# Designed miniproteins, single chains, continued (2): the designs that were tried, part 96

Each design is a single chain, and the fold is of that chain. pLDDT is the mean over its residues in the fold that is shown.

## One batch from the design tools (miniprotein)

Design m7325
Fold by ESMFold2-Fast:
Parts: C-alpha cells; sequence; structure tokens
Structure m7325 (fold): chain A 58 residues (1-58)
C-alpha cells in the first residue's frame, strides 16, 4: 500500500539524519540531498492519498 511506502521512506530519512550527524562535512551535502529527495517523495505520496485529508494537522 502507499502508506507502507511512505513509512519505509520515513525510516530511511531517519537513518540518513543519523548518518549526517556522524558524517564528516565533506559527505554531509550528499546525505542532505538524499534526505531532501525522500522528504519530497513523502509529501507527494501523501497528497495522492484521499484518506490523508489532514485529519489532525495542517
Amino acid sequence: SLIEEIQKLMKQQVALFREALNAPASERPGILKQIDDIRDKIIQLSKELPEVKEPVSA
């Protein structure tokens, strides 16, 4: 389901944040780009779900 894809992306994003915090400055930009890409995909998929409809948050 679409929700499962979003959850997997969120988990990957968390892992990348941890790597960014521990990575040297030279590697951080690449990791940040990955995080940004994942964030964009999550937003896009969330908007596709009719059920999202912002039940509790804007």
Scores: mean pLDDT 76

Design m7326
Fold by ESMFold2-Fast:
Structure m7326 (fold): chain A 87 residues (1-87)
Amino acid sequence: SMEDVVEEIERRLAGAVVAAQEEVAAHASPEVQAEFDRRLQALARETRARLDELVANGASPEELRRLADEFIAGVEALLAEALARGA
């Protein structure tokens, strides 16, 4: 069902956020962590708005999964930048 797909996407997004925040907390300075958190929060808000719009417009499961993949790639890019600055 669409509800099951949305739940899958929500779990994937939440997991990526938690993993990245834990990694930044372990390896980056408080200043770098604060900047990472601000950028992650902005990306998460944008992605949530896009998810809600896609669901409202009857998007396919494949479109929702693509959004999740894009979000995870964005989180990984932010994490890589934070870790490079924290070293």
Scores: mean pLDDT 86

Design m7327
Fold by ESMFold2-Fast:
Structure m7327 (fold): chain A 66 residues (1-66)
Amino acid sequence: SEEEKRQRLLQMAQGLRAHARSLGLDDVAAQADEVVKKGLEGASPEELWKGIEEVNQRLDALGKQA
């Protein structure tokens, strides 16, 4: 269902936020927090997925530089 999909995406966004915070990546954590806030405000699964992809791409880019 859409609600089950939305809940899974919200959990992924929360996980990304926690991960970025643990790494001290304040800008990435803030971006992930924005995705979480939009999810709590009723953002669509499509909007949440886009936000998650953008956070993941940013983390991947930083990992390739380390």
Scores: mean pLDDT 83

Design m7328
Fold by ESMFold2-Fast:
Structure m7328 (fold): chain A 90 residues (1-90)
Amino acid sequence: LSEEEVEKLIKEALEAAKKAAEHRKVGEKKLAEGDVLEGTAELLRAIGLATEALLLAKKAAKYLTEEEKQEIVELAEKAGLDREIAEEFI
């Protein structure tokens, strides 16, 4: 991987992880409001985005700083993935 490709993968992984955590917050709010269908859909989107973030991070794993790895794992956990599973990817 070139330096440019590594930077792009890290950026895309962090963006996906942040979006995942946000979709989980939206899903939890929708469930609390009684919107079970949209709430569940948002939680599923969160898991999908978190998985995408981890797969992108895995491609750049040896180039990630410890701080970047921790941020991605924490965001994936906030999105609803088990921390141990997230840590296994990177």
Scores: mean pLDDT 85

Design m7329
Fold by ESMFold2-Fast:
Structure m7329 (fold): chain A 84 residues (1-84)
Amino acid sequence: PRPTVPIKKLSPEELEELARFWERMRTLSQEEQEELAREYVAKELGVPVEQVHATVDEEKKQVNVVIEFEDGTVLGTVIRFPEV
């Protein structure tokens, strides 16, 4: 079964950072978008970047993220692009 990450309520400062993140994402190549998404998720979850795998899904306008923890636990999540 696929685990689900709960959505947290963001502060105004966190919303501004997220807006800047997505504005930057729109100007990058797919490879750069995947790298930026990995760094973002790693920072938010407090895990090493090397444990985070990100793949852009252009058809669904989302980033598929898989995190592999040291204990062998695997967490799957999705980051959806906001409507522009």
Scores: mean pLDDT 69

Design m7330
Fold by ESMFold2-Fast:
Structure m7330 (fold): chain A 138 residues (1-138)
Amino acid sequence: MKATEEDKKIMEEAVDKLIELGREKNVKLSPLLLKQVQRILDKENPTAQDVENLFLGIVYFAKTSGYHEEIEKILKEAAEKGSKVAKTVLDYLETARRVGKLFGYPEDLAAAFAMVAAILAYHGLKELARKLVDEISK
């Protein structure tokens, strides 16, 4: 699935805000999360199954470390501007929150950033996904 040019422009602004948030919160992707995201980024055509597999891995194995609503605000603003990519990320984060509440799985800011990168890659925004991952790793 490919994002529109309009969605790409909205997500470029959203990713810049997410990078600022990630730096402020000292977000760090674990080596395992980084490796999984990089595998998705290296695929010519990332699939919905790749995103779902990453989501399930995060939900089942990541430790709950706290979640900040600031990421949701950035993505909600992008979705309100018409980004389907941002809506998809919000749907996954909301599902993770509900599952986490029921089973004690993560509401983790690092996990949220990994999901944003994977969903960007699935929608053909691989350069933007790489920018997000690289900048928060500095």
Scores: mean pLDDT 74

Design m7331
Fold by ESMFold2-Fast:
Structure m7331 (fold): chain A 95 residues (1-95)
Amino acid sequence: SPLLEEGKKLLEEGKWPEAYRKFSQALAEDPDNAEAVFYLGLASAKLTNSPFVAYVAAKRALELGYDPEEVLKVFGDSTDPYEAGAALAAKKALG
């Protein structure tokens, strides 16, 4: 999705509100888009300074079939309990 790729670039540039809007649009067009759920959660966690929001989004994205390896790339080395919980959920999904 062009909206997802634009959002990811905005996230990399630290433009959290703009990234959030792009991912929100992507999710509005496809509510079951696992990647959009994950990245909207990441942008929201940055805006709210809440690792818990990232954890909830990661769990929902995994439930929708998002690639567990992508979750591990983001959270695999985290020492935050909620982010480590997201990594554990991803490892469980891998078997």
Scores: mean pLDDT 88

Design m7332
Fold by ESMFold2-Fast:
Order: structure tokens, then sequence, then C-alpha cells
Structure m7332 (fold): chain A 69 residues (1-69)
């Protein structure tokens, strides 16, 4: 369990960066997929890295608004 949470905390930062890149590239479908994945991993990472999880959720929400949701 703890190993999965640690991996999620690390991967959440990378996924948040990928969301920002997909938004900049105008990849709407890719952005939606990355948002879903980022939110799921942020939930897993929250207990170990609440600040990173919150930042990832903020990035995902900003990306969703940028694609006119």
Amino acid sequence: MEGLKRDAARDVETLAENVEKAVKDGDELGTLGLIVTTRSLADLAEELDPEGAEKARETAEKGLKTIKE
C-alpha cells in the first residue's frame, strides 16, 4: 500500500506537467485523459504529499477550464 502511494506522489508531479503541455499543444482529448489520470493519482498521493496532490488537482482544473469546460 505505502509503496503505491509513494509512486503515485512521484508520478502526480509528472502527470501535472503533462497536462500543462497537452493544454499548450491544443490536444483536447489527450488533456481530458491526463486530467482523469492525474485526479486519480492525486487521490492516492494525498496522504503522503497533500501539497503535491493539491497542486496537481489545480493544474487539472485549470486545464479543464482551458479546453472550455
Scores: mean pLDDT 71

Design m7333
Fold by ESMFold2-Fast:
Structure m7333 (fold): chain A 84 residues (1-84)
Amino acid sequence: HMEEVLKQLEEDRSIFRKEANEYEKKAQELYKTGSEEDRLKADEYRIKHEAIRAISEITSQEELDKKFKEVNEKYKELKAKRAA
């Protein structure tokens, strides 16, 4: 039913926004440790934060695709740094 689908979508977006905020908080705590390992973990949380935020806020498929491309590029950079 359309009304239930829209209500569920609003609820899901609210949950995604809360998850994104928690990822940013975790990243901030990890940056405080000053270790290289924790810094890389914090960078990963920030990438996840950007991805979830985009899903929750962007309604245009074109804008979402562009943002996902940016996030994916950052993730590839992070992977390269871990492999080095």
Scores: mean pLDDT 71

Design m7334
Fold by ESMFold2-Fast:
Structure m7334 (fold): chain A 60 residues (1-60)
Amino acid sequence: SLEELKKNGWKIEVAKEEGLIDNISRKRIKPGELVAKSEKSGLVATLEDAKKYKFKDPTV
């Protein structure tokens, strides 16, 4: 869920720009899609790919 992604250190945003690449799957992200961005690594992924990665907030 979105809350679980945020709890694990992901920022959820709407993709504003063309040319964003999902760093996990290497597929193109379309403007208007919801994306997850890691605050610490700068990793960008679709919500589906981010759910497969269990990045924990290191302060938790």
Scores: mean pLDDT 69

Design m7335
Fold by ESMFold2-Fast:
Structure m7335 (fold): chain A 83 residues (1-83)
Amino acid sequence: ARRNVLENGLVGLEIGREAKRAGVTVEQAREIALRLGVPEEVANAIKDVEAALALAGRVMGERGVSPEEVRERLRALLAEILA
């Protein structure tokens, strides 16, 4: 539902703001977006960490993933990429 897509987009945006403050690069954010199913052409056009993670959240929402699961998966991928 559109409601779930919007909520998941907001979860992605909030995590994107945290990631940007932590020094995550746009390239790292694109990698996360690609792993979560954002098309390569769309991910490569993104130049903002917040926008990349917001779009990843939205795409997961369109596939029926819950906001809680989106938060968990985004945090897990951030931890993996920053390790």
Scores: mean pLDDT 79

Design m7336
Fold by ESMFold2-Fast:
Structure m7336 (fold): chain A 57 residues (1-57)
Amino acid sequence: GMAEARARGEAYAAATRELGRLLGRPELGDKFAQAAAEHAKRGDAEGAARYSSAGGG
């Protein structure tokens, strides 16, 4: 559901921030996390997932 999509997005956002720190580019991780959060606020689960997974792997 939407709540699960948001929780997953937050987990991916945290992972993205950590990856950004490891790459020496924390600004990029934060940017993706912010984009995911903005999409989640709109109820756009697909958009939130896309931004969350962009920094994942």
Scores: mean pLDDT 66

Design m7337
Fold by ESMFold2-Fast:
Structure m7337 (fold): chain A 66 residues (1-66)
Amino acid sequence: SHTLSAEEQERLARIIKGTNLALEKAPSSEIAKVLGISKSSASKIRKAPDDGEISRLAVEAAHKRE
């Protein structure tokens, strides 16, 4: 089994939190802040959170910061 590093665990926790905020229709600014993405991207995620875009953008944002 793959063991996550502390940084990977923190990124995963952030992704989960961002996904939950989008599903709850939280403000785009909060989603953007949590996921580390633009407000425009967060607004799109908030509009269609079930399109799988949350997972894609969250993973992409986490990868870019490394």
Scores: mean pLDDT 64

Design m7338
Fold by ESMFold2-Fast:
Structure m7338 (fold): chain A 73 residues (1-73)
Amino acid sequence: SEEIERLKEEIKELLEKARATDDISKALQYLQNAMRVAREAVGLLKSEGRFDEAERFEREVRQEILDILVEIG
C-alpha cells in the first residue's frame, strides 16, 4: 500500500539523518523515531496478512539501527 511505502521511505530518511549527524543525541532521536515508524509499518503489514514481509522488514530495520549504534559509539 502507499502508506506502507511512505513509512518505509520515512524510515530510510531517519536512518540516513542518524548516520549524517555529528550529534549523538540527535542520532539517537532519529533512531528512536525510525523504530517507532517501523512499528507502525510492521503493524500495517500484519493487518494486510503480509506476515513474512513484516518479519523481514523488522529484522532489516533492527540490523540497520544496530549498525548505526556501533558506528556512533
Scores: mean pLDDT 88

Design m7339
Fold by ESMFold2-Fast:
Structure m7339 (fold): chain A 64 residues (1-64)
Amino acid sequence: APTEEELENNELLKSIALSYGKPEDFARELARLLGRLLSTEELIKVAKLMKQGKTPEEIVAELT
């Protein structure tokens, strides 16, 4: 089961994705593939990649 911190991190990812007009499934898939907490620096990087039109899989590859 995800921790409280993981749930909060996933809610931040949803908010970022929605701000860039991404569908609900985008944030869900990204959270599933990540499986870990993101730092503030990584969240900023994710936001830039979303703006560039990267897929959830491409974003995860850039962070791994």
Scores: mean pLDDT 74

Design m7340
Fold by ESMFold2-Fast:
Structure m7340 (fold): chain A 105 residues (1-105)
Amino acid sequence: SYYEKGKKYFEQGKYEEAIKYYEKALEEYEKLPESEEKRFNIGLIYYNLGKVYFEQGKYREAIEYYDKALELYQTIDTPEAKEKVKEVINNIAEATLKIIKEEVL
């Protein structure tokens, strides 16, 4: 799948390729009928896009994608989605601290 290719490139530090395949995965999932599984999987892709931008030092772009993931996970009432909400909030906090340190510290 495009999502698995995106993950593989991210793990290899190939961030431009990771973004390309995550964007292709988004396009494929967005074509599917609406479901909780679709929202969860699109949330996973946004979350991983946020992580790629974070690793590139693009902290504001990382927060934009984390916010998109958070919005989707918050619509899902499962233990898995609730844990993802906590993870995303922690990553937003980390990216925010990076912005503060780069700009003022």
Scores: mean pLDDT 89

Design m7341
Fold by ESMFold2-Fast:
Structure m7341 (fold): chain A 61 residues (1-61)
Amino acid sequence: SKLEKQREMAEAMRGALKNKLEDEEIKKYEEEVKELAAKLDRQSFAKKHQELLYELAKKHK
């Protein structure tokens, strides 16, 4: 499904991005993901999670 594909892409990006982030930035990212998961439905979470990963990748380029 689209949601499964988005999760796979998000996890791949997270793995690559974690190598570029310091521990504090990783912790902040994980806290934001936790908050999004608690507040949003599954589809909205997937979209916001992907947006968060793109913003982090953009900041570190």
Scores: mean pLDDT 71

Design m7342
Fold by ESMFold2-Fast:
Structure m7342 (fold): chain A 95 residues (1-95)
Amino acid sequence: GASLSRTREAQDLMRQGRAAYAAGDYQTAVDLFLRAADLYKPDADSGSPYGQFQLSLALRNAAKAAEKVDPELAKRLQEQAEDYFRQSIDLMNRA
């Protein structure tokens, strides 16, 4: 289940990742966003729409940073992000 401690750590990693990206530290940004993704993954895999949305966002940010250092990784991360985003929208739109 979602832990408030895990959610805070993931949010902190997302902020650090954005700061690294803005500084041009793209590899550091990838690493930070993927660490945030790992923290969201258990909730996403359990079918939490919030978890799936946050995992999607972390993976999209990781993909954007990875475009600068590893284009093949960027493509895989973008595809994973789109899958989790679609799952979150489908769950939110169910009656």
Scores: mean pLDDT 85

Design m7343
Fold by ESMFold2-Fast:
Structure m7343 (fold): chain A 71 residues (1-71)
Amino acid sequence: SAAAQKAAQIKELEKRLAEARKQSTDLNDELNTQIAADPEKSKEILQAAMPKVAELSREIARLEKELEELG
């Protein structure tokens, strides 16, 4: 049924959103660890990570929007 398909889509989006948020948290923890180990390289470390941070932020925003459109 349409209701069952919608419920399945919501669960899949919630799972992907949780995974993307975990990846974002893990990346932030990794960056904080790297910066703490070598503070003088903080700008270089952050700049190297910017594309992945931006990718995860866009993915999270996309999934949140899709979830809101379904609910």
Scores: mean pLDDT 88

Design m7344
Fold by ESMFold2-Fast:
Structure m7344 (fold): chain A 75 residues (1-75)
Amino acid sequence: SLLDELEALIAEMEAHADDAARLDQLARRLAWVLSQLDPQVAIELLERRIPGLPPVVAARVRRLVAWLRQQAAAQ
């Protein structure tokens, strides 16, 4: 499911927190998965995960939340 893929992508980002190129690749894939979900649901899911993430990963996830908020406001 999309939720299983989202959780797997976040776990892989945590595992590769020191690899900037891998984080960029994973963040793009995560953005695609998030585009298939309702923006509000996606924001709530990501915000619940942020406090437990390494700072580098948390920063990338916060950028995705900001992107989703912009998309929700434009609709």
Scores: mean pLDDT 84

Design m7345
Fold by ESMFold2-Fast:
Structure m7345 (fold): chain A 62 residues (1-62)
Amino acid sequence: AEIDRLHARLREKYKDNPEAVAEIDELAAQARAYEPTDPVKASNLAVAGALRAIGIALDKEL
């Protein structure tokens, strides 16, 4: 639920940046895969996805 909410919000924010969207989708999928067995790792992957999306977006603005 929390991973799904973060994933949806990041996709909406970076919808015009396909590289960021692809990275968000990949890390969200990895986070969901770990959620049932390692929720801490799942949460860390979701946060890493957010940071990478921000980095990709900033690279395009610089």
Scores: mean pLDDT 72

Design m7346
Fold by ESMFold2-Fast:
Structure m7346 (fold): chain A 93 residues (1-93)
Amino acid sequence: EAKTLLEEAKEHAIEAAKAAAEGNLPEAEKHFKKVEEAFEKLKELYPEYSREIDETLRKIKELIVKAGRGEISVEEAEKKIEELLEELLKKIE
């Protein structure tokens, strides 16, 4: 459940960051939409953590945008995304 949703979100967030860095905005948006869908399901399961879930999603979007602008490397974005999702999982479970 939470672990599965966060694993799906991680995979799609990383693919979104890669696509954004390559200048493929439509592909990045498709993957980010899957991240949004996973987080929406997570909020349904854990409504008490809605604020923390929304904050994590906002930070992931920021990392994807930064990778797309070349402000950070894809590898750095991947590491930070993984850290954010691990912190969220520890807080929820």
Scores: mean pLDDT 87

Design m7347
Fold by ESMFold2-Fast:
Structure m7347 (fold): chain A 90 residues (1-90)
Amino acid sequence: MDRRRSLQLHNMVDTIAARALRQGDTELAKFALEASREIEENIDDLEKVLAILKELGRRIAAHGSPELREFVVQAAKAEGLEDVAALIEG
């Protein structure tokens, strides 16, 4: 069901935000927390949730440390988000 998938993706984004904060990447932590909030607002709209994740992936690709980018690539692949992983890997 779409809602359960969105909740799994929401948990992934919260994990990314926590990782960014631990690494001192406060700007990307802010983007991840904003994405987390937008996912909560759209929790029953999986297409919108996936669009939010792609935008977050684009920002991580542009501004993320190598360590954060690798972490997010692995998290995205674990969730089957090959398109998000590809955005970050180039």
Scores: mean pLDDT 84

Design m7348
Fold by ESMFold2-Fast:
Structure m7348 (fold): chain A 97 residues (1-97)
Amino acid sequence: MKLDRFLDVSAFAVATIIALVTGVKAGELSPEDAQAIKDKLQAAVDASEAGNFEEAAKHLREAGKLLRQAADRSTNPEVAAFLRRLADLVEEKAKEL
């Protein structure tokens, strides 16, 4: 059902935002990078609510790209590895849509 897909995308986006906020120490991810990633995750939720899962998948792929770019800029290897793992999970969720 479309509702089940919307709830799946919404739950995944919320969990990813929580993981990002709790897994990265203050100052180890720029506020600009964090906001850009959150904006793309929210756009995926909004698209899925509208029933547009192709756009939701596109926004999830864009969030994954931003996570990888943030990882590449990170000076902390544990934070970089964590961000790359989140990117992998976001890209896999996009493939499911």
Scores: mean pLDDT 79

Design m7349
Fold by ESMFold2-Fast:
Structure m7349 (fold): chain A 66 residues (1-66)
Amino acid sequence: SAAAALANPIVLALGRGADGSLVALLDFGESYAVVVFPPSGRPTGRAFATLEEARAAFDALVAERL
């Protein structure tokens, strides 16, 4: 169901930023998100309506694919 998809995202890709941050590209079924987990501090995220926009944002942040 849509509610289950929103609660349990699929991890489409993982990468590492130049600063050592972990970057995740997530699929919520109806939307996508790119979440950054810095080595210190709080996670930040941005939501996207399309996979193409989310992938572009992910690719811009990632120095190394995991």
Scores: mean pLDDT 79

Design m7350
Fold by ESMFold2-Fast:
Structure m7350 (fold): chain A 100 residues (1-100)
Amino acid sequence: GPELEELKESLETIKTTDDPKKIKEALERAIEALRRDDSDESVQLALEIAQTALDKTDDEEVIKLAKRLAMEVLRKTENLELINRAIAVVLRAIGKLLEL
């Protein structure tokens, strides 16, 4: 649906930019899209978005938004593999915040 396309666009934006402001805007759109769509495809894309954002920058606001997106995944899925991946993303984000 439209939410899945918003998540795909957010992932593409994050993959193609090093600008923390654009990454932050893409993460905010991804959080809003995931809140409206709880499909496994949207949950999987949201996790990839969060992981990719953490790979791109050490910006505090980006790390906080990636953590928030992974926490929304935990709220939306009962899939153990996706839960384990989301927990790993949350822990990675916390680790990065502690090093700032």
Scores: mean pLDDT 87

Design m7351
Fold by ESMFold2-Fast:
Structure m7351 (fold): chain A 85 residues (1-85)
Amino acid sequence: IDEDIKAGALELFGEAVKDWTPEEALNAILAYAVDIAILKSKGVSEETLKEFEEDYRKLIKEAKNLDEFLKGMRALTDEYLEKAK
């Protein structure tokens, strides 16, 4: 299970999550899924969702820990929600 969670995170986010714990990886996967669902519910385009996905992957690479990642992710999601209006 834990190995499957880490494998899933690696597939979604790339090498940046290789050193994350299974719990951290699961939290990142769930946060990502929720944010994508929120943006889709607000009517953002598939093109905008692709840009969000690229920014999300960059955020994971730049974050030093899970807390910084979650804070940055929230700010990124709020920025994209403003664009959706």
Scores: mean pLDDT 75

Design m7352
Fold by ESMFold2-Fast:
Order: C-alpha cells, then structure tokens, then sequence
Structure m7352 (fold): chain A 78 residues (1-78)
C-alpha cells in the first residue's frame, strides 16, 4: 500500500506536485506503523520530496522541507 503511494507520487511530481506531496505524506504516516516498511520506504520518500522541492512552487517546496525534516528525525529514533 505505502509503496504504491510512493510510486504514484513519483509519476505526479511533474504534473501535480501538490498531490505528489500529499501522497508522500500519507505514505510516510502509513510507514511509521511498521518499522520494516519505514526503513525500506524512507529513502524513496526522501528522493520524492527532493524532486518536489526542485519542481514545486515555493509553498509546496517549503512543505516538502518540513516532511524531510520529520523523516530525518524519525530515522534517528529508529
């Protein structure tokens, strides 16, 4: 489930970075429920968020930065 959200987000980054951001945020929330899933998907979610930062509007880029920081903190706690 979470991996499908990540893959769909990657396809939407260029055409709809806002929706891609929402999908990556949802995937991150779902991944937090399972350590193995989080460890596997965190690098991909980070890559997607970095792509959104490059492609998105200033507002969307700022939101992606916030999510990147959250993921980094969660990774440190694991």
Amino acid sequence: MAEELVEEAERLIDSDPEMALLLLGTAASLALLDKETFERLAPRIKEGLERIKATGSPTVSKMAEILLKKIEEEKKEL
Scores: mean pLDDT 77

Design m7353
Fold by ESMFold2-Fast:
Structure m7353 (fold): chain A 93 residues (1-93)
Amino acid sequence: MQVYDFLVNPVVQTADGTIHYEEVRVEIDDEITFTFKATKTTNDGKVATGEGIARAKTPEQAREITHEVVAEMLDKLLNTKEDNAHIKVEREL
């Protein structure tokens, strides 16, 4: 098993606040598991957290499903208006 952390805290500006990528983790054993966490903070002080998990048996499949999970999680975070919201997106290929 190997574990990699490869994203450095990117910040994305939104219309109502910021989204901060806090953690990306890759675990490789019988399959490849991508786990990532992000936090959205609005200009009025509301906070929403997101967790994305993508699993696949090959690097090519993992790359494809990770793009889908990232896109879905970001879309949900961008459209979240609730304080203390927790968004979880999990997909397996």
Scores: mean pLDDT 73

Design m7354
Fold by ESMFold2-Fast:
Structure m7354 (fold): chain A 87 residues (1-87)
Amino acid sequence: MKVVLAKSGEEALKKLKEIGASSNAQAALYKAVAEAVENPGKEATVVVESETEKGVLKVTVTAKPVVEKDGELIVEVEVEIEELEKK
């Protein structure tokens, strides 16, 4: 079954890429989505620190409970980004 990110998840990935967040921040998003898919009806939260060219970011990813539509699992994602250190 195919997992689809809602608009919020797509916008979150775009913001992470624009900030230059590393692969670990993107991996955290997919990990939260996987946990939400494995636990229907439950939110999943993953927190990682990502080192960028401009400093260290704390990235908190929350995947909302999965919704099934037309044979696809749709997951809404919220991302909070906090600057911990500036370089």
Scores: mean pLDDT 72

Design m7355
Fold by ESMFold2-Fast:
Structure m7355 (fold): chain A 70 residues (1-70)
Amino acid sequence: SALEAEKEAALQEVIAEFVAANPDLTPEQKAAVARAMADTWEANRDKLSPEEMRELVRAVAEAKVAEIRA
């Protein structure tokens, strides 16, 4: 559906923004963050709007980056 395509596009956009903002992370660290974002998206894909999903996935990425850098 158009809504599912919009949600997928939102996830891809947030992942791309995250990767661009954190060029210092290793490929393994980037993959770990992207995986956490994708897992969160899948768990909530039928429950949240594209905007809510974008905000949730961004928060998850920020938390995972903080964990990696701790």
Scores: mean pLDDT 79

Design m7356
Fold by ESMFold2-Fast:
Structure m7356 (fold): chain A 70 residues (1-70)
Amino acid sequence: SEFEKLKEEARKLLEEMRKRGAGDKFIQTVEEKIKNAKTVEELKFIIDVLRAELEGGTLKAMDLLMEYLK
C-alpha cells in the first residue's frame, strides 16, 4: 500500500539522518511519530522535511518538524 511504502521511505531517510549525526533524541522522536502515523499526509510531511534537510535544508526544517510532531 502507499501508506506502508511511505512509512518505509520515511524510515530510510531517518537512517540517513542518523548516519549524518542527528541526535538520538531527534531520531527516537521522529521514529516514534513514523510508527504512530495514522495518515498518508503525516508520512508525506515527515518525508518532505527529512529530504529537504538531507539535500541541504536548514536547521529550521528540523525544528519545524519537531514542533509539528509534538
Scores: mean pLDDT 74

Design m7357
Fold by ESMFold2-Fast:
Formats: structure tokens, C-alpha cells, sequence
Structure m7357 (fold): chain A 71 residues (1-71)
């Protein structure tokens, strides 16, 4: 299963469409990805992602994680 598919499955299991950076860190940690809030914040800025009321969508989280993994 791809990293994208694993993230989608984890988010779907939680029944959420929007989540905070703290919730994103916990989801990624459950998948064995130990990314800090500062790392995700940097990835958000570098990827040009705009949050919805300070929260991330599944697509935005996937894009941020892929950005970090691709450097």
C-alpha cells in the first residue's frame, strides 16, 4: 500500500475531514512516521498550502508528507 493510501485509510478510520497539525502529527505517528509539528509547519509553507479555519484536509496532509519525504 502506498503512503498516500495509508494516510487516507487512517483519516477515514477517524471519520474526520479536517484536523489540526497536532492531530496530523498523531495520525502520522500511528503510521510509524515521526514528524514534528515544526517539520509539518515548514512543509505547509514550502508547499503553499492554505488551511481551512486553521485545519488541514486529507489531501493537504498527503501533499505535506510527500514534500517532506521527497525533500
Amino acid sequence: MSLEEKIRAAVEKKGKELFSQSEAVEILKELGLHLSRSTLSAAQKESGISTIDGKLTTEQLIKMVEHVMNK
Scores: mean pLDDT 76

Design m7358
Fold by ESMFold2-Fast:
Structure m7358 (fold): chain A 75 residues (1-75)
Amino acid sequence: MASREQREIAVELARLMAELAKRNNVPVPQVVFDPSNLKADNLAMARTVAELAKKYGDEDVLKRAEDLEARIRAA
């Protein structure tokens, strides 16, 4: 069941991506959420956020992305 928890994680990931983009003055990537593939989409987004955080040296965002990936895998 890709239910409430995965939807809550999707919102947190979108917010984290927006924070990273705003702090580093870069464009926010287009994010499309498909409810039928939400867990897979969340995993891909968490990896994208982590890679961008590494690129910009943002340790806080990197840790938050890794924590969210763990939550996605557990849910």
Scores: mean pLDDT 74

Design m7359
Fold by ESMFold2-Fast:
Structure m7359 (fold): chain A 61 residues (1-61)
Amino acid sequence: MSREQRSAAFQEIMELAAQGLAAGLSEEEIVARIRETARRRGLPESWIDAVVAWLRRELAE
């Protein structure tokens, strides 16, 4: 996966997380949307797991 594709995927994930928080979605609903988006983008599961773990820490604050 190219650096540009990874950056674009991360930006899309950040936008989904922000929209989900603004809409009052649960952490689990936000995580589910992120996993779906990342898989559609062809991101590695290890990268998806790392991003989800990071997001769970951010949402806990």
Scores: mean pLDDT 75

Design m7360
Fold by ESMFold2-Fast:
Structure m7360 (fold): chain A 86 residues (1-86)
Amino acid sequence: SAVDALLQEVDALYREYLRIQQDLKNGKMSVEEAVRRISAIRDRVDAILRQMEADPAASTQDIIRVGSTLAMITMDLWELEKELEK
């Protein structure tokens, strides 16, 4: 289904996000590059969430799960952006 495809995309984006965090922690990626990449992931997850909220086939549980992922990524992005301002 369309919802299943969106959920698979969120799972792939979340795995990419975790890889970026690991590369940042291991010094393999700059804070600037991490902000750019995580910002793009956040924007795509937000777009998916908006699409799911408009789809009556999307379950409340799936919407909450995607929303929680978006909130976590947004908080981490905010903290990384603060580091670039120092």
Scores: mean pLDDT 88

